Designed miniproteins, single chains. Designs and how they scored, part 29

Each design is a single chain, and the fold is of that chain. pLDDT is the mean over its residues in the fold that is shown.

## One batch from the design tools (miniprotein)

Design m1057
Fold by ESMFold2-Fast:
Structure m1057 (fold): chain A 92 residues (1-92)
Amino acid sequence: ATAFVNVAKKLAEYNDEAAELGRIALSAAVSGNQKNIDYAKEKALEHDLETLERALEKMREVAATGSPDEAAIAQKAADLLEEVIEEKRRRE
């Protein structure tokens, strides 16, 4: 809970579309609920590749620089975003 709140707060302070997308991916990945994950992937696919790649970069930064707990949840969000980026590239 605390690690999630810290990562989400850090992303919220950026207040851009990529940070918002990062929060959606983070929430879904941390939930462990497949329905929430599928919904987040569908919503993420509505964004352009550039926004998705910026969101992934922010998650990778948190995974590299955060605490172990923050890095673990950020990595799960990054994995989700990577799957969406691959799907988007296949469609384009």
Scores: mean pLDDT 77

Design m1058
Fold by ESMFold2-Fast:
Structure m1058 (fold): chain A 72 residues (1-72)
Amino acid sequence: NVHSEAAYTLAQAGLPEVAVKHAKKGLEEKESAENYFALGVAYLALGDKEKAREAFRKALELDPNFTLAQHL
């Protein structure tokens, strides 16, 4: 989706704060594994490992196969 794609792109571009904002907007629109994973990637880029871990955990809770299938 647009919000998760924006979060990935912004995190890679060195704009982690904006990436977090976009990931949070995605979650406000729809609480999904993809949007939680995008939030985790944004927090990891920001250096907030604990918030990244929580976001990835929530992504796995919503879709156990999502994170494992894409990132193994």
Scores: mean pLDDT 76

Design m1059
Fold by ESMFold2-Fast:
Structure m1059 (fold): chain A 61 residues (1-61)
Amino acid sequence: SENVRKGGEALYEIYEKNGKVTQKQLDEIGAKYGVSPEAVLIAANLIAREKDPNKFIRVEK
């Protein structure tokens, strides 16, 4: 969906700037776009893998 794509792009931008993402950032993006945090993380990883097939975004503990 469009909202999942936008959420994934927003999370990917955070990852590019900071090298990491937190659960709080993931949850805030999910809430903002009205989509599950899981869907946002999947979409962000699809974007990451299109740029580098071995790239994987993890939520930092």
Scores: mean pLDDT 85

Design m1060
Fold by ESMFold2-Fast:
Structure m1060 (fold): chain A 79 residues (1-79)
Amino acid sequence: GTVEEAEALMREGGRLYREGRYREAAEKFVEAGDILLSLDPRSPLAVLAYEEAARAYEKAGDLEAAREARQRATDASRA
């Protein structure tokens, strides 16, 4: 993965979220976070990606996936 790929996934996730396609949005945000974290373990953008994924999963009613995404954001923010 590349930063450009992650940025494209973040834009796609935002678009899907605005369309009310919350689960699909969350999946794009997780993919972006995973790419960013693989490139930089202290990426602030990876933290934001996982936080956006958690919000999207909550909107989708998937509380377990939301909790997992929040944990990933917390872990990525610990530096």
Scores: mean pLDDT 89

Design m1061
Fold by ESMFold2-Fast:
Structure m1061 (fold): chain A 82 residues (1-82)
Amino acid sequence: LKEEAEKLFEKGVEAFKAGDYEKAIEYYEEAIKLYEKLESDEAKQNLAMAYFNLAEAYEKLGKKEEAEEYLKKAEELIKSLE
């Protein structure tokens, strides 16, 4: 699960860098589903990073409401870790 989630996150980053924001969203959403199954602080940190990247991809597509929702989820996770 952890390695699979990390691989999907990396694919999302590659798609984002290529300008394929819709594909980046698909990969980030798949990675998030796997990170959510992992009950650890490390997984929560990775989950928060995935939410930040997902929010940025939605922002690039002009989907501001989705971007704000995921940004808030990322911020709440980071706050819970510190």
Scores: mean pLDDT 81

Design m1062
Fold by ESMFold2-Fast:
Structure m1062 (fold): chain A 61 residues (1-61)
Amino acid sequence: MLSEEQLKELAELLERFFEAVEAGDLETAIRTLEEIARFYESNGDLAMARMARLLAEAVRA
């Protein structure tokens, strides 16, 4: 389970991602997904990290 501090960090990353998607800023969206992947990887959630990286590649395509 994520701590309050980790949940706040994740919420800020997700907010940035959705703002980038809404604005059509694919470069920022991809970069933010890579940051989300690193966040999950650092917290031991390798499955979510992999999913975030796959989503980044899908957005880039």
Scores: mean pLDDT 82

Design m1063
Fold by ESMFold2-Fast:
Order: sequence, then C-alpha cells, then structure tokens
Structure m1063 (fold): chain A 85 residues (1-85)
Amino acid sequence: MKEAEELRERLERAAERLRAARAALEAAVAAGASPETILEADIDLALARMEFAVEVLAARNAELPEEEREELLEHARRLAEEVEA
C-alpha cells in the first residue's frame, strides 16, 4: 500500500511538472518570447518528459502485486493523456 501510494504521488508530481513545462512553452511561443527563452522552455519540457518516463519505468518495475502495478500504469496513462490535451 505505502509503496504504491508513494509511486502514485511521484507520478502525479512528475505529471504536474510536465503540464507546467508544456504550458510555459506554449505561453512563451504565444507571447513571441525571445528564441533563447523559447529554447529554455523547450529544454525544461524535454527534461520533464524524461522525468515522467523515469517514474513510469519505476512503476512498471515495482515489486507490487500485478493488480496494483496495472492500476498505477493506467493512472500514468491517464495523466499523460491529460497533460497532452
């Protein structure tokens, strides 16, 4: 229970950062920010995507009952869909 809960919280934090990075990049582009500012936002988005992927991998490789692991991966999929929407 606690391990699955901690992994879920880590996924949610990574997804939140991913949403924030995506929104920041979109805002910078829409505002006509400098190429440097847009590049920095794009790099932050790439790092956020990598961090989310690492948390998905951690959930996939967790020593949890299969049902709990499946629920975590489904949660990760829903979070990814929400952030890309």
Scores: mean pLDDT 83

Design m1064
Fold by ESMFold2-Fast:
Structure m1064 (fold): chain A 74 residues (1-74)
Amino acid sequence: MISEGDLLFLPVAVLIALHKTHGVKPDIELLEKLEEQINSLPEKDPELLEALAEAYELAGEEEKAKELREEAEK
């Protein structure tokens, strides 16, 4: 079953792919908006949190990435 959380995974994955293929850094403002949407979900998908953490790390936001990874590992 496709949840709204599964749909939020796609834009995060696209941002990571753009960095890996074209060297484009993820937009921090866009990541913050995606984080707010993920945090508003009734259930936090640990795979989605890990993907968001990777995107923040690629954007240079290491502290945010660490916090999201710790949440994903709970």
Scores: mean pLDDT 76

Design m1065
Fold by ESMFold2-Fast:
Structure m1065 (fold): chain A 64 residues (1-64)
Amino acid sequence: SLEELIEKIKEIIEENNGKVTEEAIELLSTVADDPEKFNEVLRELGKKFPEAEDELVRAAIELL
């Protein structure tokens, strides 16, 4: 589910001290073709990791 995907990405970022890793980007790419889901994932990640917002935006640009 989308909620499980969001939690998995959060876990990966938290395990890597707030850094958006290649593994996190690969998971983000699984919803890159669905703008509603993609935006929801980015919004939830930005709430949890506000310092990672720039990295998340850069990853989003590369995927879209």
Scores: mean pLDDT 78

Design m1066
Fold by ESMFold2-Fast:
Structure m1066 (fold): chain A 79 residues (1-79)
Amino acid sequence: MSEEDIEAETYLALGLIYLHLGKQAMKEGNYEEAIRDYEKAIELFKKAIELATDPRVRSEAEQALKEAEENLKIAKEKL
């Protein structure tokens, strides 16, 4: 694994944490917090995609990005 792949996997992992925090905030009705968490997840997934040379990491980050963007739209509609 290259330094780029390690960094990409780190961004992916952090993005997934923020995605899950956003989902938890949504369940609690904390829509502003959910929006912040999803926006952070989106930035992290974009960085993972940019750095990923491994197709698996890129594909996973792209799927997670799509989910985060969809959830962000839903959260914004709740405000």
Scores: mean pLDDT 88

Design m1067
Fold by ESMFold2-Fast:
Structure m1067 (fold): chain A 69 residues (1-69)
Amino acid sequence: KKEEAIKLLEEAREALRAGDTEKAIELLRKLKELGVVPEEWVDATIEAAKAGDTVAALAGIDDLIEFLK
């Protein structure tokens, strides 16, 4: 589960860097379904992405990756 979660986060980070916000949000929703992190932390990252705050969204993804190590 942790390896799958990290892969989803890495793919979401790449999607955000490419400007594909919809794909990033979908990947983050899949991360929530794995149940390996609190939903509130993932939801905060999704909200940043929806708001167009790419810097905050990328920081949230990096924080989640560090948490899962």
Scores: mean pLDDT 82

Design m1068
Fold by ESMFold2-Fast:
Structure m1068 (fold): chain A 97 residues (1-97)
Amino acid sequence: MSETEIRAEQLIALTRMALNLVREMVKKLREMGREEEAEELEKRRREVEEKVERAEELLKDPSKVEEALKTAEEALREAMELLREADEKLEEALEEE
């Protein structure tokens, strides 16, 4: 029980760190004139942020800790995929300059 809760909290923290990195990459893409790509990534970042908030709410209910862990795992996976895509877009923008 406590291990599952701690794991979910750790995954939420890692997800928030990844989303912060995505936010910085989105800012750089906008500075480079990649407004459409930046807006698409920002929309997806907000969707992952909503999943993190859901996982945090689920953790408040002891009967939903397993659902919270699953939601946190899905959020981290999506955040890592988003971070990879943001990095790819940033590399593409740098290559064009």
Scores: mean pLDDT 86

Design m1069
Fold by ESMFold2-Fast:
Structure m1069 (fold): chain A 65 residues (1-65)
Amino acid sequence: DARAHYEQGVELFEQGKYEEAVAHFEKAIALDPRFTGAWLGLAMAYAKLGKLEEAEEAYRRALEI
């Protein structure tokens, strides 16, 4: 479910596995597009990868919910 993907994304992010964290946050968002936590996680993971434009877009999406 969306929460399980979000939790896995957080664990991967804490391990420094940012690309894998992105994949799990995207899966959480695909299942629940209003999951604010998953959008924030996606934004933080993109920021760690230096994908600042993608990070900003994810933050904007989180604020629209």
Scores: mean pLDDT 87

Design m1070
Fold by ESMFold2-Fast:
Structure m1070 (fold): chain A 80 residues (1-80)
Amino acid sequence: MSPEERRRLLAKIAAVVQEMLDAGETDKEKIIERIEKAIKDELSEEQLEKLKERLSKIPDDASLDEIMAAIKAAIDELLG
């Protein structure tokens, strides 16, 4: 994945998280599902599976900031 493609992917994720925040949604599972649906077409099946596994390791009581940090770290690890 190019740096420009990564930037666009992160921007899409940030937009989804912002929409969920503006809606008052704090449910980790719903936020992760929404992110997955938004980016599934941008990733290969293998990359999506690895990202999903990485996201599943986020604590159940994680804040939105922690969720975003974990997503960024997962993308950097899997796609960088």
Scores: mean pLDDT 73

Design m1071
Fold by ESMFold2-Fast:
Structure m1071 (fold): chain A 72 residues (1-72)
Amino acid sequence: GKEEALKALEELLKAAEEAGDERAARSARQAIEHVKQGDYEAAGRHLVEVATVAPQLQPLVERAAAELKKAL
C-alpha cells in the first residue's frame, strides 16, 4: 500500500544521498511527495529518472516500482 511505497522510496532516497547523487536524491524526493499526494503516475515518472541518472540504484528502484504498482 501507500506506506510500503513510501518506505521503499525513503530507502531509495537514503541510498541516493549516501552515494552523493543530487539528481537521484531530488527525483526520489519528488516521487515521495507525489505518493503523499496520491499521484502514483507522477511518482513513477520520477522513479524512472532515478534509474536513468543512477543505474547503480536499480535494485532499490525496482523495489519501489513494485510497491507503487501494488498501491495502484
Scores: mean pLDDT 86

Design m1072
Fold by ESMFold2-Fast:
Structure m1072 (fold): chain A 62 residues (1-62)
Amino acid sequence: AQELIDEAKKALEEGDIPKALELLKKAMEEKDADAAKEIASLLAKKLGLDPDALSKNVLSLL
């Protein structure tokens, strides 16, 4: 949960988008909706996408 979010924040701060995507995938595989939603939101903001729309789509895959 929190550990995946913290790792994703660090990866995005360093510009490591592939690492952030792997952490999102891991959160989804663990069915951690809170971590998946937060990581998707952070990734969307970094990419200039709508964080709410992306988070909702990610949650629908859990």
Scores: mean pLDDT 75

Design m1074
Fold by ESMFold2-Fast:
Structure m1074 (fold): chain A 56 residues (1-56)
Amino acid sequence: SKEVIKKQIILSMFQITIETLKYLAERVPSQRQQLDEEIAQLQKRIEELQKEIKEL
């Protein structure tokens, strides 16, 4: 369905964002704790989206 495709795209975008935040965390040590927390929030959103896709 269109909703499955849309959620798969969003999931891929979140995965790319996590890799970008990991890169930034390594280059900006003063912000590492904040960035690690943002990564954890995005991981939770990915898990929620995966569950939603399975229920569609």
Scores: mean pLDDT 84

Design m1075
Fold by ESMFold2-Fast:
Structure m1075 (fold): chain A 73 residues (1-73)
Amino acid sequence: EEIDREVKLALLEIYVYFEGEELGKTLPLDEAIKRARELAESLAQEYGLTPEERQRVVDAAIEGAKKGYEKAK
């Protein structure tokens, strides 16, 4: 159960990271971060994530957005 949940959470973090990266490549940094955060928060609510799990997903999305922005420079 716990390990299965951790695998699903890790896959969600990977998903939002790469979605954020695409946003960062195409949008201004502020807008990319805003959109990535909104996506992560929406998914956290939909999947009933704990505050700690939500923070992990939000952080992954924002990191992705920043990385995408750096790659697009």
Scores: mean pLDDT 84

Design m1076
Fold by ESMFold2-Fast:
Structure m1076 (fold): chain A 75 residues (1-75)
Amino acid sequence: SREEARARIARLLSEAVQTAIDNKLSKEEIDKLYEKVREEVLRIMDEAGMTPEERERALAAVDQAKAAIKDLLDR
């Protein structure tokens, strides 16, 4: 369901942030991690038949999370 897809995406984003922090990933490693996250999010959205608005919000959340974690770990 779309509700389950949204929950899975939220969990995936939380797990990615935790992985980056726990492993003190470099900027290059963060780029690779979030490339895989983006691919998985796109797959989840395709399988769940999510709306264009839901897709835009999910991808924006991925991009924002990546930017925030890169900034956090650069300090």
Scores: mean pLDDT 84

Design m1077
Fold by ESMFold2-Fast:
Structure m1077 (fold): chain A 91 residues (1-91)
Amino acid sequence: HMDPRPPTEEQREAAKRLAERLKEEVGVDIPENLTDGQIAGMAAAIDAVRGGPIRREDGTVRELPEAKSYEEAADRLFELVLPGLKAARDS
């Protein structure tokens, strides 16, 4: 399912950089020209690791450190997924 909102230019650049790094490091065959759907999926994953306030069950708010940019969030995602992608490649 495609998000009805197209990815921002910042999200597109971060997604492309992430895809290039994954291709170089893991050897995954990633297309040079990503589709809007592929960019949106990568941008959503990057956004999930960006951080922010989370309200807890006891009414307290936990602050996660926010990434300063989509590039920083993409770097966080790369570090998180790299071990799993290497394991999948070697399986």
Scores: mean pLDDT 64

Design m1078
Fold by ESMFold2-Fast:
Structure m1078 (fold): chain A 65 residues (1-65)
Amino acid sequence: MKRVVVVGAPTEEEAEELAKKAKEDFGADEAIGLVGVDGKEGMEFARKLEEETGALVGVAGTGKA
């Protein structure tokens, strides 16, 4: 089973699109897109999920310029 997680997208719509694209590109069984209210928390969650499940993770959008 392969999962992909997209974290820190600026909008829910972009999170959805990135998740779907990643699912198709990597042939994943599951894809989850998350809007990042806090990029730090999103990155930490993604890292833990990646470690536990071997999921691929993408991070988009929320940073201090």
Scores: mean pLDDT 65

Design m1079
Fold by ESMFold2-Fast:
Structure m1079 (fold): chain A 89 residues (1-89)
Amino acid sequence: MEKVVTARAVVEKDGLTAAQIEERILAANPKIKSAAAFPVGKPPGAVLKVGDEVVVTIVTDPSATKEDVAAALEAAGLKVLSISEPHEL
């Protein structure tokens, strides 16, 4: 059964959109099946800058750990502030 992880993070790189962050997360670990990034206080399609907050919801395979997800978020250019334990869908 797939698992869901929710994280709150801060953008560490200028020039990324939510869609580009989602692509980078998905590319970082094959255990990640989908990612949705929700920028706090920004319109859809906005170019994000260092210090912007995002909430990310990630669907993973059943074997993925919290650490797998944290590493993928960091590889995507995010500083993780909080991350949930993986929960079954």
Scores: mean pLDDT 83

Design m1080
Fold by ESMFold2-Fast:
Structure m1080 (fold): chain A 100 residues (1-100)
Amino acid sequence: SETLKANLLAIVQRLLRLAVEDPEKAREFFDKILELTKNPEVRAFLEKVRALADEYLAAGGTPEARQKAIEEIKKLIESLSDEQLQELVDAYNKARKEMA
């Protein structure tokens, strides 16, 4: 679903912004999302996103580094099934409620 892909990309962009503004809170959100996921491929996707986010931050959080991270994450999102995309969106929404 293009809607699920767009929703997940928006979530990732929000978390990348949070990682620059509040790295501790971003880590808490990421850890909670990972805790709430069960599918091994979904967990592998999250670990790859974490690695890309770490590279983005290590590069100084520049617009160029952000664009590179977003492009790589978009490619990863395209490899996910609708079921895997839904699991990620649901895990994020549950993490937000539990951290409110």
Scores: mean pLDDT 86

Design m1081
Fold by ESMFold2-Fast:
Structure m1081 (fold): chain A 69 residues (1-69)
Amino acid sequence: MTGEEVKEEVRAGAAALESAARASSPEERAGIQEAAREFMESATRAAAGLPEAEEIRALAEELAARIEA
């Protein structure tokens, strides 16, 4: 998988999680925020060794933060 493919998956996954978070109750939101953290960790792991690893990590962190906001 290329760095660009990983970035696109991160954007798509975060958009889905953001949508779910906006539609969720406060109790459900806690679970979605946990899923967002796991997603960020998975994206960082998938990016390991790629030239774009730092960019992908920053992107995942930014998108996860928006889900928590």
Scores: mean pLDDT 72

Design m1082
Fold by ESMFold2-Fast:
Structure m1082 (fold): chain A 68 residues (1-68)
Amino acid sequence: MFESLEELKKRALELVDEAIERARQLNDPEGVAMAERLKEQAEKAENPLDAAVIEISAATLLSILRSK
């Protein structure tokens, strides 16, 4: 099953927004900067593969931030 670009972008943006919020709670400016860069990449994603890679990257960043 392959998900649509719009579904992948929605999930990537949701994960990125959660990562930004978590990084702000931790007072981690590097975490905020990384999450904001991923947000820009998610908004610019024009194909499902790019969106999926950004989703994985955002989920990984959020996992790291949650472990702090």
Scores: mean pLDDT 81

Design m1083
Fold by ESMFold2-Fast:
Structure m1083 (fold): chain A 83 residues (1-83)
Amino acid sequence: SKADELLQKGVEAFREGNYEEAIKLFEEALKIDPNNADAHLMLGMAYDALGDREKAIEYYRKALEIDPTNVFARRRLERLEAA
C-alpha cells in the first residue's frame, strides 16, 4: 500500500540519520493509516533521536494505545518517564 511505501521510505531515512525527513514520511503514512502502531513507534524514536523528549513520549504512548503488547515502545517510554 501507499502507507507501507511511506513507512519503508521513512525507515530508510531514519537509518541514514535523516530524522526530520523520517518524521515527515511517517506523518504522511499516518494520514493514510492512523492506527499503524509501527509508524507511531518510529515517530517516537525519531523525536527521541532529535532530543524532543515530550514528542517522543507522546508517540510511544500512542503506539502502546494501539498495541499494548509492544515491549519496544513500553521500554523506551519507561526510560524517558523515569529520567
Scores: mean pLDDT 88

Design m1084
Fold by ESMFold2-Fast:
Structure m1084 (fold): chain A 65 residues (1-65)
Amino acid sequence: LEAEAEAALAAGDYKKAAEYYVKLGKEYFEKGDYIKALEAYARALELDPNNEEAKENALKTNEAA
């Protein structure tokens, strides 16, 4: 997922890269790595500020932590 996000960034597809960072964040959340999950969601929002899934998952991660 991180390599896929980097490939999307290299291609200039910021929305696609944001999707991969959201998936990476979910993976860290499932492992209990809330800090890494939040970092991944923050990166997704930096690339696509309108990504509702990243916003919602960042909020859920903050509530769980």
Scores: mean pLDDT 79

Design m1085
Fold by ESMFold2-Fast:
Structure m1085 (fold): chain A 55 residues (1-55)
Amino acid sequence: SKEERIQALEDQIKILEERLELAKKNLSKEEYEEVEKEVEERKKKLEKEIEELKK
């Protein structure tokens, strides 16, 4: 269903946020900045998909 797809996308965003927190603790500043950029770009794509599904 549409609701299940939205939930799956929201769960993916949560996993990305958890990975970013883990990276912050375990990686160098430069490595963290690269991960942060990738995570933010992926989150934007997931948020756009959620927005489209809510229409």
Scores: mean pLDDT 85

Design m1086
Fold by ESMFold2-Fast:
Structure m1086 (fold): chain A 82 residues (1-82)
Amino acid sequence: SEKKKKIEELEKKKEELEKELEEVKEEIEELEKELEEKKRKGIVLSREEQQKYVSRLTALELRIIGLEFELELIDKKLEELK
């Protein structure tokens, strides 16, 4: 049925978004680890390097917010269909 197909498509998209969320979180952890390792080595980051890290982390955090909102929308649609 059309309804069953829509449920399957939404559940698949949810799994894909959850996987993307895990990948984004891993990227944040890698960046934080990289910064910590540089700090341990006594490496002083230039203003430009600091700005690049802040920009990347901010972009990833915004991506998490977007993915979480998409997941909430999918959950609401799944509840309406079930």
Scores: mean pLDDT 87

Design m1087
Fold by ESMFold2-Fast:
Structure m1087 (fold): chain A 67 residues (1-67)
Amino acid sequence: SEHLNKGKEFYKKENYREAAEHYEEALKQDPNNVEALLNLGRSYLKIKNYEEAQEYFNKVQALVDAA
């Protein structure tokens, strides 16, 4: 996904808000993309949005538990 790759580039540059926006776009295309969900959660941790970060990590856990 191009948005997933752009998210990673912004995250590497410590532009965590822009990284989160690109990971959200990746999730619009594939809502169960575990990599995008994890990286969005990590981006929210970096900007100290702990509640939102936990929500995305919980979504990953639910997908693992459903498998």
Scores: mean pLDDT 87

Design m1088
Fold by ESMFold2-Fast:
Structure m1088 (fold): chain A 66 residues (1-66)
Amino acid sequence: GEKEKEHQEILRLIGEILRLIGEIIDLQAQLARARAAGDAATAAALEARIAALEAELRRLLEELRK
């Protein structure tokens, strides 16, 4: 039924959200290391990647709030 399909879709969205959170955490750890090393170019690239993933996470969270 419609409710069963909705529950399955919510679980799938939660899985994708958790995956993105894990990737963001890993990239933030890499960013901290790049900053500690004084590697401004790598830090800037990681910041841009994190921002893109945070935008995708926000989109999925908006889908989940329906």
Scores: mean pLDDT 85

Design m1089
Fold by ESMFold2-Fast:
Structure m1089 (fold): chain A 67 residues (1-67)
Amino acid sequence: KVLEELQKAMDALREAAKIGPPELVREASRLYTKALEALRNGDREKAVEYAKQTIEVAKEAIEKAKS
C-alpha cells in the first residue's frame, strides 16, 4: 500500500517533469524525496502523506502546463 502510493507519486512526477513548470516540478521532486526519507526511517504514515502531496503538486504542474 505504501509502495503503491510511492509508485503513483513517481509516475505523476515523471509525467509532470516532461511538460510542467520547473518550479512545481522541483516542489514535487522535493516532496517525493521526503516520502522516500520517511519510508527509509520507518514512518509509513509520513511516507504516504508526502507521496500524496507529490501527486497533488505533480497534477497541478500538469494542469498549469496546459493552461
Scores: mean pLDDT 82

Design m1090
Fold by ESMFold2-Fast:
Structure m1090 (fold): chain A 65 residues (1-65)
Amino acid sequence: MPDAEKLAKEAEEAAKAGDAEKAARLAQESVRAGILTGDTQSAQRAGNAVAEAGFAEAAEKAGVP
């Protein structure tokens, strides 16, 4: 069974490393695992990490200093 907490931690680490695509993939897996197991806290943690990484990636791609 997928572990929502483990996936959330991996998503947070990917987001901190600047890998927004990996963070998004792991966060989606964490959310699905959390829905199946009722672990909504881990799903929220993963979602927050992806949101922060997504904003940073969008700014970098736009060439904003």
Scores: mean pLDDT 68

Design m1091
Fold by ESMFold2-Fast:
Structure m1091 (fold): chain A 88 residues (1-88)
Amino acid sequence: DETEKLNKQVEELMEKLKKDPNNLEVREELARLVAEAARRGILSAARELYATIPDPEERERRLREVERMAEEFSEILYEEVLEKLLNL
C-alpha cells in the first residue's frame, strides 16, 4: 500500500528530525512527503466520489482536472510546510 509506505517514511523522517532538528535535508524530504501524501489523499477521495458518474468521458475529464489541481496544491503545500511549519 503506497499510502502506508508514505506514512512510514514520514514517521522515520520525523524521528530523524527529532534527533537533529536542524537537518535541512530531512526537513525538505519531510515537506515533500507530506505534500505527496496530501496529493494522493485528494485523488483517492475524488476517484471514490466520481465513481458514481455514469458517463466515463465526464468522469475522466473531472479526474484529470482534480489531478492538475492536486499537483498544483501539492507544490504550494511543499513550500508552505518547508518555510512555515518546519522553521521551528
Scores: mean pLDDT 78

Design m1092
Fold by ESMFold2-Fast:
Structure m1092 (fold): chain A 61 residues (1-61)
Amino acid sequence: SLSPGELIGRVAEAEFRRYVAHELSEEQRAEVERLIAELKATPDPERARALAREMGRLLHE
């Protein structure tokens, strides 16, 4: 079964891969990867949503 955090994390990972193709800096890539890993590991749906929102902001800035 797929947790809400893992589902959101997979979607975020797909978005991240799109943005890596646009030449994100190494620092930005490391930050996004840490957020994705934390998101996938998060059992709390509220925390998962907060992490997803933060990552969305970073990817679409």
Scores: mean pLDDT 72

Design m1093
Fold by ESMFold2-Fast:
Structure m1093 (fold): chain A 69 residues (1-69)
Amino acid sequence: SLEEELREERALFEEIAKATWNPETQKRYMEVLDEVIQEHLEAGRPLGRSPLAIRKEKEEKEKLKKLLE
């Protein structure tokens, strides 16, 4: 189901955030991610789990990581 897919995707992003950022930044990122997941649940859409969307997300994470230092 969409809920299961979004739950699995959230768990994956949580693991990546945990490996990538300090706990303070990780919490802020997860707050934003939870809002995005809620919006996608309400719209009935997955997080856009295409390879292109995943690559774009990783690029944005790298930019954010550099900005946050």
Scores: mean pLDDT 70

Design m1094
Fold by ESMFold2-Fast:
Structure m1094 (fold): chain A 107 residues (1-107)
Amino acid sequence: DPRREVMRERLLAIAEKDGHVTPEQVEEGLALLERGLETNDAALVEEGLRLLGLDSFVDAIRNSKAAREHSLLALGRTVLGEPLTPEQREIFPNAVEPEKLYELLTR
């Protein structure tokens, strides 16, 4: 998937520059996201997101009144470069664009 490869390269560059996550965590996190999205397994998506250093965002979803599983799947798709649908934007309290996810990873 060309979108996945672009996202992978960007996440690896951020990980190498800022040291917040390791390149191994980026590879494993993306693999778990792909598996979780293919199987609709929100727990695998959550594990992948945490490996990518998005713990604070995952915890915000878990503590919100939003549909937790659907919100986690939507965030996983966004990390893989897929745009949020209108329905996913309603589930997601503050829609995260890929560029904003990269900024979060550098904190």
Scores: mean pLDDT 67

